Designed miniproteins, single chains, continued (5). Designs and how they scored, part 34

Each design is a single chain, and the fold is of that chain. pLDDT is the mean over its residues in the fold that is shown.

## One batch from the design tools (miniprotein)

Design m17232
Fold by ESMFold2-Fast:
Structure m17232 (fold): chain A 61 residues (1-61)
Amino acid sequence: ASPETRARALEVAAQASEDPNDRKFLLEAAKAGKGDEAIEKLSPYAASAFRMAVRALEAAA
């Protein structure tokens, strides 16, 4: 996936998170281009949301 698609997918994963601290962390990582580091720290639920968002964004392009 492109860096832009990855950043957008992190924003979707952040919105799926119920914890405000996790949401803030993921949004800051997306803005800073540190998506690869953030992916390694995702919960199973957030990681699933991220993978689905990447597939949806690639299909919509």
Scores: mean pLDDT 71

Design m17233
Fold by ESMFold2-Fast:
Structure m17233 (fold): chain A 59 residues (1-59)
Amino acid sequence: ARFVSPRRIAELVAQGLTNKEIGRELGISEHTVKNHVAVMMAALGVNSRTQAAVAFLAL
């Protein structure tokens, strides 16, 4: 298993990449990326993937 940084996922989401593109870039499944984005959105209380990414990067 490869360790995946939530910050790296947030950077790629903020750049407008899809879950599939991020999965390809990081060598993980699209489903794994989707789960990380969902957890990030839930933790930050937002309903937008872009808002979650930008807010996470500001921490």
Scores: mean pLDDT 80

Design m17234
Fold by ESMFold2-Fast:
Structure m17234 (fold): chain A 58 residues (1-58)
Amino acid sequence: GSAEARAAALAGDGRAAGAAAAKVLGWNPQIGSEWGERGGRRGSGSGMAAGGARGADL
């Protein structure tokens, strides 16, 4: 449903933000993946800020 779509958008954006942070390290893709997952923790402020703007459109 729309609520799930919204939750997925927020979670996905947090993951993307985490992945972007990992890319800044640009070191090891495997370590970067771990970092990306950690950075996307449950809508961190950074990831949520970006996702919130998109999520609010829903």
Scores: mean pLDDT 50

Design m17235
Fold by ESMFold2-Fast:
Structure m17235 (fold): chain A 79 residues (1-79)
Amino acid sequence: MSLEELRELVERRTEEFAALLRSLGASEETIELLRRAFELALQAVEAEREGRLEEAKRLAEESERLLREVGERVLAALA
């Protein structure tokens, strides 16, 4: 899969998740965090393909932190 194909796939899935989160009452701030997390994940894939493995790992870890925050915010809104 090319980076362009991966970006298109991720963008499509991100908008599907954003629509679901909005239906569950998520804020626009939470949706922005979700989009940022997936953008960092794409940057991590690009860094990995370029052989920048240490940078790819850091970008992936940052993406995971943001996804965790999104999950916590969604759970808090449901509580």
Scores: mean pLDDT 81

Design m17236
Fold by ESMFold2-Fast:
Structure m17236 (fold): chain A 70 residues (1-70)
Amino acid sequence: MSDEELTKKLQEKLEAAGEGKVTPVKVDAKGGSAMGKLEDGGSAHLFDSSMPMVLVMREVDGRTKFTGIR
């Protein structure tokens, strides 16, 4: 999969889940991962190796909270 395809896949999963737009920060097609920043300051990380999933990370009360999106 190309870097462009991973970026598109991350964006599509986030939009489908209502998380809005992501700005790509790190895309690694060979490693099957893509990471970006959300408009609210959170981060999203796509894992495409075995089960495609996006982890959304937000800081709440000084702690990182994780939300999984398939």
Scores: mean pLDDT 75

Design m17237
Fold by ESMFold2-Fast:
Structure m17237 (fold): chain A 89 residues (1-89)
Amino acid sequence: HMVEKAIKRIAEILKNAGVTKEDIKEAVRRLQEKGILSPETAERVLALIDAGASIEEVLRELYKLEGLNATVQVAKEAIRIVKERRKAA
């Protein structure tokens, strides 16, 4: 109940911020490089995105594999990537 509400709210924030699936893929890669995500989690999440999973489905899988803190870290990194893209444009 509480977790599902958190996932839906995070997904809404990401969509409103203009986060794309490509931004999430880059966030996952960066957090794997930092050791926050395991290589196995990163590979599975990237495969789900490539298979057409929604942002909400990706966040739910991240929560199942790595917990809430790692899911929030991915969301924050994706928002950072959007800010970087806007500054470069």
Scores: mean pLDDT 85

Design m17238
Fold by ESMFold2-Fast:
Structure m17238 (fold): chain A 60 residues (1-60)
Amino acid sequence: GDAERAFLVGYTMGQVIALRGGTPEEGAKAGEEFAKLSGLDPEQARRGGELGAREMIAKL
């Protein structure tokens, strides 16, 4: 659904932010801001961005 789409978009952005040396909070903020600009759920994208960044950092 729309919530899952927003979360997955944020998750992917969080992974990219982590690969560039960013933090989970920066991943969360990137997901949230993209969602606001794109008409997606900002809360779900924020949650996705934080988790995506955290999981990517754990693999580095």
Scores: mean pLDDT 89

Design m17239
Fold by ESMFold2-Fast:
Parts: C-alpha cells; sequence; structure tokens
Structure m17239 (fold): chain A 71 residues (1-71)
C-alpha cells in the first residue's frame, strides 16, 4: 500500500485539496515519496488545488515515462 511505502521510506505523507482517482494518486505519490526519500526528507505535503491540473500533471508524468495513462 501507499502507506507501507511511505513508512518504509520514513516519510509522513499529507495530501490536501483535490481528489484524484486512487490509482493515479497512488502512482504519483509513490514517485514523490521516492524523490523525497532521495532528498532526505521526513515529510511530504502535497496540495492539489485544482483536480484537472493535478490529473494533467499525472498524465505528463506517465507520458514522460512511456507508461499507459491511467483511467
Amino acid sequence: SLADRAAAAGITVTVRGATLPPEVLEQLLDYLIDQAAAAGATSLEVDFPDPEKALEMARAFFQARGLPLPE
């Protein structure tokens, strides 16, 4: 689970704002947790003020990696 991945990395995750589809949110946060862990952070706070903009950012993330877009 996302919580298990965050705990393994030693990172406390806080998500605010817009609700993304669970599969999109989980993959996006998994990436951000890895980035935060690499930077030595112990907390990650993400604010999605616009659900459409947040989803667009997630799509760009998947496209950049050649992954199929989540639905």
Scores: mean pLDDT 70

Design m17241
Fold by ESMFold2-Fast:
Structure m17241 (fold): chain A 88 residues (1-88)
Amino acid sequence: SSLVELAEKLKEEALEYLEKAREALKEGDIEKAKEYLLEAEILLGMMLIILGVAKLIGDEESAKYIEKLIEELEEKIRELEEEIKKKE
């Protein structure tokens, strides 16, 4: 599914931003870590729009798979949010 491929690409890009955020956090740059985290959150928002489209057109199989990708990304974002809070 093209919607699944797009969601996978957005997740991959979001994971790259989360790695950049971890590098910034390792260097003590909390502001940069937050900036990269925000970019990952924006990409998560785009994935939620794609999920909405899949549901709207009745593509239940793609919607379920995209929901799984979103849940996996949300968990990684949550983990990094807590790490950043501990460094503040």
Scores: mean pLDDT 90

Design m17242
Fold by ESMFold2-Fast:
Parts: sequence; structure tokens; C-alpha cells
Structure m17242 (fold): chain A 64 residues (1-64)
Amino acid sequence: MERLDPLVLEAIMYLIKGIVAEKAGDYDTAIEYFEKALELARQAGDTDLARSAEEGLNRVKEKK
């Protein structure tokens, strides 16, 4: 079994929280979680995860 970097796992958790907040219409909370996910993904060097967090931020900022 491949072991993920703890930073990647935490970034994924924040990304999920951001998506949940976005679906609930809580765009301020979604922005906070996506920003945390992006920072953690960048620290881990996971460019795909960082891109997913950036897409979430752009999407939520357009709706706010």
C-alpha cells in the first residue's frame, strides 16, 4: 500500500471540507478551507491537488 504524505492527506481533508461548505452555500467558509488545502498541497509539492484547490477557490469567488 502506498503511503501518502501527511500534508497531502490534510490537504485532501480541507479540500473535502471546502467542497461541503460550497455545496451548503457557505462561500466564506469554503474559501477558507480551499485556501488551507492549497497551502498544504503546495507545501507537499502536489501540483494536481493544488490545482483542484485553486479551481475550488475560483469557482466559489465567482459565486460570492
Scores: mean pLDDT 81

Design m17243
Fold by ESMFold2-Fast:
Parts: sequence; C-alpha cells; structure tokens
Structure m17243 (fold): chain A 83 residues (1-83)
Amino acid sequence: MAVARVRITAPSREDALKAATAAGQAALDEGGNVISARLEGTTVDLDIEAPSLEEAERIAQAAVDKMKAAGATDARLESVREL
C-alpha cells in the first residue's frame, strides 16, 4: 500500500473544490481511494491510497491532469510514500 499527496491551487475556493472533486473522481476511476482532503484558502491537499508506489504515482498523475482541466492554476504530485 502507498499514499500519494497531490496539491491543487486554484483562483478561488470554489474552483479549488471543483478541481478537487474532479481529481477525487479520477482517482476512484483509476482504482485509488481518496483517504483525506484538506482545504486551506484556495489550496487543496488530497491523499490518494493505492496498492503500490507505481500505482500511486500513476493514479496521482491522472488526478493532477483532471485538476488542471477543471481550472486549477497549479496542480502537482507533492510526494509518494509506502505505508
């Protein structure tokens, strides 16, 4: 088991929540599980759990791509760690 942290920054709180929702759905579609979400201002951190480090990176990248498409000004993979 591994966890990837992705960070989203958007122009507004509403845009950040929209991007985070899209990212969470993308993670689920790819076989991941969103285990935490934290909103601070216009930035959201999502923790995505997956079976392996490789899968966590792959799923997190799909989530990052969906966040950018949903109006995030910045979206990135912050870290991946094995549980």
Scores: mean pLDDT 83

Design m17244
Fold by ESMFold2-Fast:
Parts: structure tokens; sequence; C-alpha cells
Structure m17244 (fold): chain A 110 residues (1-110)
């Protein structure tokens, strides 16, 4: 299951997802950075599940990330670079248009 593979990665490498994901999100969607930085492991997992269930495009992106995780697990020589790239991709996935709407809503409520 590609979704479970990505969730396992988030549980093992949460700090990496926050660090590398925030760098990529800061360049492409800076308003989502505070949301990503304040996201718990459980919130991130829930969002991945919900996006993959509601969008065929999101499900395909999750599948590609899961394939990348499997490749990184089988390639020790480039593992660190691959894990950082996968973490950045997860951050960007979470910073889709829905995350931009969440960022705006939080600014209006706070």
Amino acid sequence: NPVEKVIEFIRKHFDLVIREGSKEVAVRNPEAVPILLNMTVEEMIKLIREKAEKSEIAAKVVEQIALGIERAENSPERREESLENLAAQIGLFLSSDEMRQLALKKKLEE
C-alpha cells in the first residue's frame, strides 16, 4: 500500500520532513510554512490519507513518493540525499492548494 509506505516514512523521519519540507515550501508556498512547522505526526498522517482518498492525482503522487522510498531503501550509497529529496516532496505535497486555504483561514481566525 503506497499510502502506508509514505506514513511509515513520516513516522521514521518526521524531523527530516519538517526540516527539508519547510525549505521547499518556503520557496514555493511561504504561507504554508507555519502550518507545516506546527503540524504533529498524527495531523500529517491524517492529511496524507485524506488527500490520497479524495484525489486521484494526489493518490498518484503518493504512489510515486512510495516508489522513491523503496528505491532509497535499496540504494545505501545515495540514501541520505534520496531521503532529503523525498522529505522535501512530502512537504510540497502537503503545501497544495488546500494547504494555502488552511493557511489563509488560520490567519483570519488568529
Scores: mean pLDDT 76

Design m17246
Fold by ESMFold2-Fast:
Structure m17246 (fold): chain A 80 residues (1-80)
Amino acid sequence: DEAIAEYEARIAADPTDAEAWFNLGLAYLSQGKVDEAIAALERAIALDPTYSRAWTLLGFIYRNQGKFDLAAEYYAKGRA
């Protein structure tokens, strides 16, 4: 996938680019690659804990997986 390859190249150049990790997560979600999306989004929040959009999106993904307690934790961090 061109979008995934683009963000992978960006991350290879700067692995601390939280926005690139977030966008890689979105690209994985668009391909239905949920586990890879979660890993990329968790990397984004590890690099930038203030990245509210990444916390909220992870909460949404976990809720859709039926992991309601985990989703609630991630939503709370996205609101803080």
Scores: mean pLDDT 85

Design m17247
Fold by ESMFold2-Fast:
Structure m17247 (fold): chain A 92 residues (1-92)
Amino acid sequence: SHMAQEGARYAQKRVEDAGAKARAEARGPEVVITAEGASPEVALGLLSGGVAAELAGSEAKVTSKGDTFTVTVRAPSAEQAGEGARLVGEGV
């Protein structure tokens, strides 16, 4: 879970640096990233990052409600989930 937490923290910081309010939670092989008050640029970044995580072998789901976006990254291991979360953060 340490590697998943590192990826979650990285993604949270990237979203916050882009001007949205962010939360990220690591739970074993899953990382959930929530961006509140996301601009269209942040939203597109999260979507492209989710695609990158999928191409890297994770499962990534993006859901939205208004300007709140949630990206759920699930992988075979906590290390891989952390890597997927990092890719989501890099998209922003």
Scores: mean pLDDT 86

Design m17249
Fold by ESMFold2-Fast:
Structure m17249 (fold): chain A 68 residues (1-68)
Amino acid sequence: MDIVVLYTGSSPEEAMEKGRELGRETGERAYVGGTDLSVEEARELGREIGRETGARVYLLHEGEVTEV
């Protein structure tokens, strides 16, 4: 199952590092995507991506990682 890391209010570098870490931990393919949405809107987008793709989705906001 693929992994998706959505980030808002964090650097691309930080998000890429988190995606790499999760990919190594799980052995899954990790994708990283940036958004200018609010945290709440980004969580909703993450839930939609998870439903449509079956991927495991995480939200990174200002250094905080939450599974969607």
Scores: mean pLDDT 77

Design m17250
Fold by ESMFold2-Fast:
Structure m17250 (fold): chain A 93 residues (1-93)
Amino acid sequence: SMVEKAKEAIENKDLETLDKLAEEAYRRGDVRFARALSYAIYALLQGKSPEEVIELFEAVLAGDLDKVRELAGGLFSEFMTPEEREKYIEERL
């Protein structure tokens, strides 16, 4: 599945494959999957481990806002207030 392919790309830190999957997801209208991939790409670029990135990716796919807020809070802590982070996550989930 595309989800399995995305997880393999995360484990390999294959940003090119993740970007191509995100483009395909947008073309198919799968906005949630595209957002999950965008979160994964950003988390990898910030130096998070593949295990941490997969957990965030799965939380976004599940629409688990509380878990996304918890995991992404550490990712955005230097750039956003708690209110700005919540709005960003809700608008991009």
Scores: mean pLDDT 77

Design m17251
Fold by ESMFold2-Fast:
Structure m17251 (fold): chain A 75 residues (1-75)
Amino acid sequence: SMAAELVKKLQEEWERMKKEKAPKEKWLEFLKKVAELLRKKALEKAKEAGEDLEEVEKRLKELLEKELEEFKKLL
């Protein structure tokens, strides 16, 4: 599936960055990219399931912003 291919490419990019000892800024950009892709996939699935997209979007945004802020502290 396209989702499985996307996950594989993200895993390969993560492994490359780890081996290359990428700087904090590059890791942060990668994490933001992953968060955006996850948000889009979650909203598409929520739409297919007949969920309240406005509520899902709000909760997902809050969750991703919180997690991204925690990752910034680890980098």
Scores: mean pLDDT 73

Design m17252
Fold by ESMFold2-Fast:
Structure m17252 (fold): chain A 94 residues (1-94)
Amino acid sequence: APKTLTLYIDLTVTDPEVREYQMEVVVRTLAVFLGLSDEEYQELLAEARKLARTLSPEEFIEAFVDLLKKRYPDLKIEVKKLPNGWAEITVTKP
């Protein structure tokens, strides 16, 4: 099984519907990679959507990474901001 997953989040998106769809895709991809149950997926998605609604794009990416580290402390998570305004998140299994 692959040990590393790379996720991309477009931080330039301002449309709330597109932002919610983007987070659904990101969290679903992560849930499949980690083997999460439907219940755990729904919990993670709800928290990610809450952060996306309440925080600026920069604060959102930091808070989302912190959320993942708190829920999955054995994961190695690396973040890079790209020149085009996207965030690259690399998640590595132990």
Scores: mean pLDDT 83

Design m17253
Fold by ESMFold2-Fast:
Structure m17253 (fold): chain A 70 residues (1-70)
Amino acid sequence: SMEKLEEYKEQVELLFEQAKEAAKTLSEEQRKDLLEQVEEQVEEDKKRYPELSDFLDELLEEFKKYVESI
């Protein structure tokens, strides 16, 4: 349902915020590993919810830019 989709979006946004906080405490090598894990998870989520592909790609791009900034 559309309501479940909105709840999923909120959960995903929270998980990206948590990943950004975690990234601040990690080494450069650990941040690269985290980024790869997040990219793999996004690809799996896009398979389950293709309608969220643009949303997930936008959050992933923001996360990549954030990791590159620290």
Scores: mean pLDDT 85

Design m17254
Fold by ESMFold2-Fast:
Structure m17254 (fold): chain A 74 residues (1-74)
Amino acid sequence: SANRAEARQLLLDGAAVLERQGRTEEGELLRAFLAAHPDASAEELIAYARAHLPAEVRPGAEALARAAAHIVES
C-alpha cells in the first residue's frame, strides 16, 4: 500500500514538473491516468512514470523502482 502511495506521488510530482515547464497537457495526462486507474498497482504506476516522465525527473522513477524492489513500508 505504501509503495502505491509513493508511486502515485511520483506521478503527481512529475505532473507538477511538466506544468512548471509549460507542458500542461502532459501533466494533465498523468493526472488523468491516476484518476482513471485508482486501483493501479505500484508496479503499473512506476512503469507508467518511467514511460511518460521527462528526463529531468526520470532518475526519481528509477530510484523508486529500486526502492520498491528492496523494501516494505510500514
Scores: mean pLDDT 71

Design m17255
Fold by ESMFold2-Fast:
Order: structure tokens, then sequence, then C-alpha cells
Structure m17255 (fold): chain A 61 residues (1-61)
């Protein structure tokens, strides 16, 4: 799985999206179209976020 860093704060706009804090590390679970991904936080929460708020830093596992 890919590990990514949040590069800017993101506020969820609907119930399928996830709010993220700048500097947070998340796992990229799957891509949703060209511009969105499903991520999982360290707390185990999952949701959709724009790819533009993430910087991929490596692969985990």
Amino acid sequence: MLLARVVEDYEAKNSLELSLKKGELVKVIQEVGKHYVVVETASGERGIVPKSVLEVIGEVE
C-alpha cells in the first residue's frame, strides 16, 4: 500500500469524504477516478479525499 503525507488541511464536504490535518500520514487504499482516493488514517477511519492534498512518500508492507 502507498503511504502519503497530507500537504494541506482538508475539510470533508459530504459523508463519504474524510477530514485531514496537514502533516498527517495516511495509507492510500484505492483510487476513485482520476482525482480522488480512498485513504485510511492511523486511527482506522476511511474516506475519500482529493489526490491534490496528498504527497506519496513511499510504499508500506
Scores: mean pLDDT 81

Design m17256
Fold by ESMFold2-Fast:
Structure m17256 (fold): chain A 77 residues (1-77)
Amino acid sequence: MEEAKKYLEKGEELFKEGKYEEAIEYYDKAIELAPNSEVAARAYYNKGLALLKLGKYKEALESFEKAKELAPNDKSI
């Protein structure tokens, strides 16, 4: 759990630096470590944002849908 959060945080740091492809790699690691968790929901949402920045709209929509499935009552996703 804690390790998955560290990968999520590193991905968010890379996203802020404009390193979207590297951010996605860390979000994927967070999802792999905690696939059915709030951490995974946030990682999918942030991955969707990074994919939008890279122009990968279909993949972004798929990531947002997975985030919503994991956190259906969160109005921020």
Scores: mean pLDDT 82

Design m17257
Fold by ESMFold2-Fast:
Formats: sequence, structure tokens, C-alpha cells
Structure m17257 (fold): chain A 67 residues (1-67)
Amino acid sequence: AETGAAAAGAGAAAGDATGAGSGYNVMFHQGWEEGGRLGAEAAARAAASDEAARDIKTGMQVGAQGA
């Protein structure tokens, strides 16, 4: 889902990276690691969220290159 990620991803990625409020994908991943990493489902969900964040950042990079 790279299409349409540029603009939306810029805001989401900035929020995650800078830590606006309490929406860090890193913090979320750490929570899964400490609380539910033993569960295959929890680990899969954490990985999926991390991969989605990476995909969004890639779209943001493309958008920035165009600016």
C-alpha cells in the first residue's frame, strides 16, 4: 500500500519519530516484546506494524525527493 502514503505517511512518520503524544511505533513494538513476544500472533502483529511504518516512510521519502 505505497500509493497515497506520501502525504499521510509524512504526518504519521513525524509523529512516530518525534514522539507526538504517545504514538511511537517503537514504543508499541517494545510493549509487544516485553508483554507478548512469546505469542506468535503478538510477534507477527508487531512485525506487521513495523513493516507498515517502513512502507509509509518509503513513500514519504519519495514525496520529499519530489519537493
Scores: mean pLDDT 50

Design m17258
Fold by ESMFold2-Fast:
Structure m17258 (fold): chain A 107 residues (1-107)
Amino acid sequence: LSKELEEVLKKLEEISKELEKLGVNSKLIAKALEKKGLKELAEQVKDKSLFESLLLVMGTYGVETAEEILEEAVKSILEKLTPEQQKKLEELLEETKELLKKYEALS
């Protein structure tokens, strides 16, 4: 792997762990995939980390689909969070989307 790709993967893994602390996990990714009719991929991701789940979605359907699925997962828990947690989650979502785009461009 190039150093740039390694740095992007490391940041994506770190930010995925922060998203999981706020309740965004592979189970929410699986539900979002099921809503989109991607049932086979939903079964594959349910027992994985958020980081692994996002890489599988992106590798199978591309970055645009991975971003849509992540946005749906985030929206599903947003109402359950405090205003401070909502702001943090929205910031993490936008940073994750930029990292996914950068990873796709480097892969």
Scores: mean pLDDT 85

Design m17259
Fold by ESMFold2-Fast:
Structure m17259 (fold): chain A 88 residues (1-88)
Amino acid sequence: MDARERAILEAEAWLALGLMAYSIGDYETAVKAFEKALELLEPLLDDPRAQRLAAEAYEALAEAYEALGDLERAREARERAEELRARL
């Protein structure tokens, strides 16, 4: 497994952790997990797999920010998800 494949798999794990945290109402942990996934995916956005995961992570991040009442960060995350999805 090369560094790129490892980063994508690690990002998938962080996304799964974030979604689990969100499902139990731990929105602060969800935000941190989604941010970790995006940190790993950011240098790989030329890969359609990484781009799809990043779009999903940004959408989930927007929902977590909205649950925390941070509507501006939620809006920005949603816009990033839409940008990435439009390029797939």
Scores: mean pLDDT 87

Design m17260
Fold by ESMFold2-Fast:
Structure m17260 (fold): chain A 79 residues (1-79)
Amino acid sequence: MSDRITELGGRSEELVRKGEEKEKEGDYKGASKYYKEASKTLEEMARLAEEAGLHELARDLRELSEEYKKKSEEYEKKA
């Protein structure tokens, strides 16, 4: 479970990086897509953290997931 959270953390970081790259290029549709996937990955991490009894980590991951979901929705409106 902890190893899976670490793996998903790496995926989330890569998705955020790609979203930032698309945002910098003015590709709002691309940025929205990557931030949406990052949000989903962070939510999966939060679920796994909660199942492992890591309630503080799960809360922090859900808050971060909501921030990227918000960014995705904002950029979807601009696309």
Scores: mean pLDDT 84

Design m17261
Fold by ESMFold2-Fast:
Structure m17261 (fold): chain A 86 residues (1-86)
Amino acid sequence: MKVVPEETVRGVARAYVRAREEGLDKITISVRVDGKLGTVTIPADASVEEVAEAIVKAFQDAGGKADLETARRHVERARAEAGKPP
């Protein structure tokens, strides 16, 4: 199983928060690892923990291994930075 870079996990977390800011009721997380697709759909109001677990599951379904704590940290940070002035 291919280890997923932290930068890739961070990018997915930021994309999720951006989609949430657009007012979508459900957000689909789609990731690719070596051409294999992993997809998970979650409510826009999902907790940080639920989003982190969805990211890890999407990567696992794509044949990649992502760290849950890393995903959680990046989701939490992306949410905290959402709506802040530059």
Scores: mean pLDDT 79

Design m17262
Fold by ESMFold2-Fast:
Structure m17262 (fold): chain A 64 residues (1-64)
Amino acid sequence: AAGAARAGALGERYVPVIKLTNEFIEALEKGDKEKAEEYYEKLRSLVGQEAADNIKLSAEDFIK
C-alpha cells in the first residue's frame, strides 16, 4: 500500500516530460517556432540541457 515517496515523485516528473514532448512535437509539425522554443525551454528546465537536446533530436527525426 505504501510506496517510497521518492519513487512516486520520479513518476510524477515523467508525466510532465511526456506532455511537454508531445506539445513540442506538435509545435514543430505546425511550424510554430515560438511555441516550439517555449516547450523546449520548459523541457530543459525540467530535465536539463543534455536530456532536452536528446528529446529535440528525437522529435526532429520523428517529424522528419
Scores: mean pLDDT 71

Design m17263
Fold by ESMFold2-Fast:
Structure m17263 (fold): chain A 62 residues (1-62)
Amino acid sequence: SKRYSDEEAAALVASVTDLPEESRKRALVFLMDHDGDVAAFAADPTRYLSAADAARLLAALE
């Protein structure tokens, strides 16, 4: 439901310090490609990320 700007998406992904660098880059690309659409990420969170990394990122999203 919430949409992030590219700057907000970058800040959010950077705030999840336990994400591997590759997962962080994939999450940022996903958010940018979907205009920051969190609902699109939540619909298929393991498309580009492991289940554990997807869960970490989703926990940081509010």
Scores: mean pLDDT 72

Design m17264
Fold by ESMFold2-Fast:
Structure m17264 (fold): chain A 78 residues (1-78)
Amino acid sequence: SSARKEAEELFEKGKKAFEAGKYEEAAKYYKKALELDPKSPLAAEAYGLLAGAYSLLGKFEEAKEAAEKRKKLEEEKA
């Protein structure tokens, strides 16, 4: 689907931003990817990386929320 492809492209942009130390930009890309395809096979990884980016930015409440969403997705697949 177009939404899945766009989410995958945004996830890759997020990874590149994260690798470049652009954590705020990375968080924006991961958030957009998750909004487009919240049930993607990449969703748990995206929430984990989003939590990491928020933590590195000192946004601990947002990091906690992203980590909890990852946990719920992992429980749903089990």
Scores: mean pLDDT 84

Design m17265
Fold by ESMFold2-Fast:
Structure m17265 (fold): chain A 55 residues (1-55)
Amino acid sequence: GLADRLVEGARALLEAGVPRAAVRQLVEKELASMREDGVPEEEIRRARERVEALL
């Protein structure tokens, strides 16, 4: 799902040496885009929680 893709993308960036702060900014931008596209707030919350567990 969308949350799985976001988590795997964040993990790949971290493994590539991208700083946590930069990954967090990219994730926030993606979550904002998902909200604008009508993704349910519950899905956005779960995606955020899973990414925060990596950061």
Scores: mean pLDDT 83

Design m17266
Fold by ESMFold2-Fast:
Structure m17266 (fold): chain A 77 residues (1-77)
Amino acid sequence: LTPEQRAELDREVELALELIRVAITRKYGTEQDVIDLAKELADRGYITPEQAEEIIKLAKEKGPSEAARKMADLLVA
C-alpha cells in the first residue's frame, strides 16, 4: 500500500469502528453515553460541534435511541 492508500484505509477502519460504537450505544447505552459519544466524535472531527449539540438536544428530548440514529446518519453522510 502507498502512504495515501494506507491513510484512506486507516480512516475507513476508524469510521467503521465508530459506527459499531454508535450501534452498541443505541441498543445498550444511556442518555449520558450518547452525549459523551457525540462530544468525543466532535472532538475527533467526525462531526461538527453544531451537529454534536443537535444530537445532545435530541438525546435529552427524545431519548438515546433516536439520538444514536441521528449520529449514525451523520457519520455515513
Scores: mean pLDDT 80

Design m17267
Fold by ESMFold2-Fast:
Structure m17267 (fold): chain A 80 residues (1-80)
Amino acid sequence: MLSDEEVYEKLREIVRAVRAGAPADEVRKMIDELFKEAGVEGEVTILPDGTLLIHGKGEKGQKFVDLFNRAVADVAAEEA
């Protein structure tokens, strides 16, 4: 199972890929694989504008969502 640090780094890679215009099907595959590697039960919805909505179940899922929100903020700050 991945550590929180490893999950955070992979989430940063996914966020950068989304911002670079990666296709929705590729992004979904990346998140689904990360859910599997992290042992998280969750779902991702990709809106037509590319916005990601992530829902995680239980304590592990909530930690995953927190790490995702942190990755989004940190990548946005890097690119500003």
Scores: mean pLDDT 79

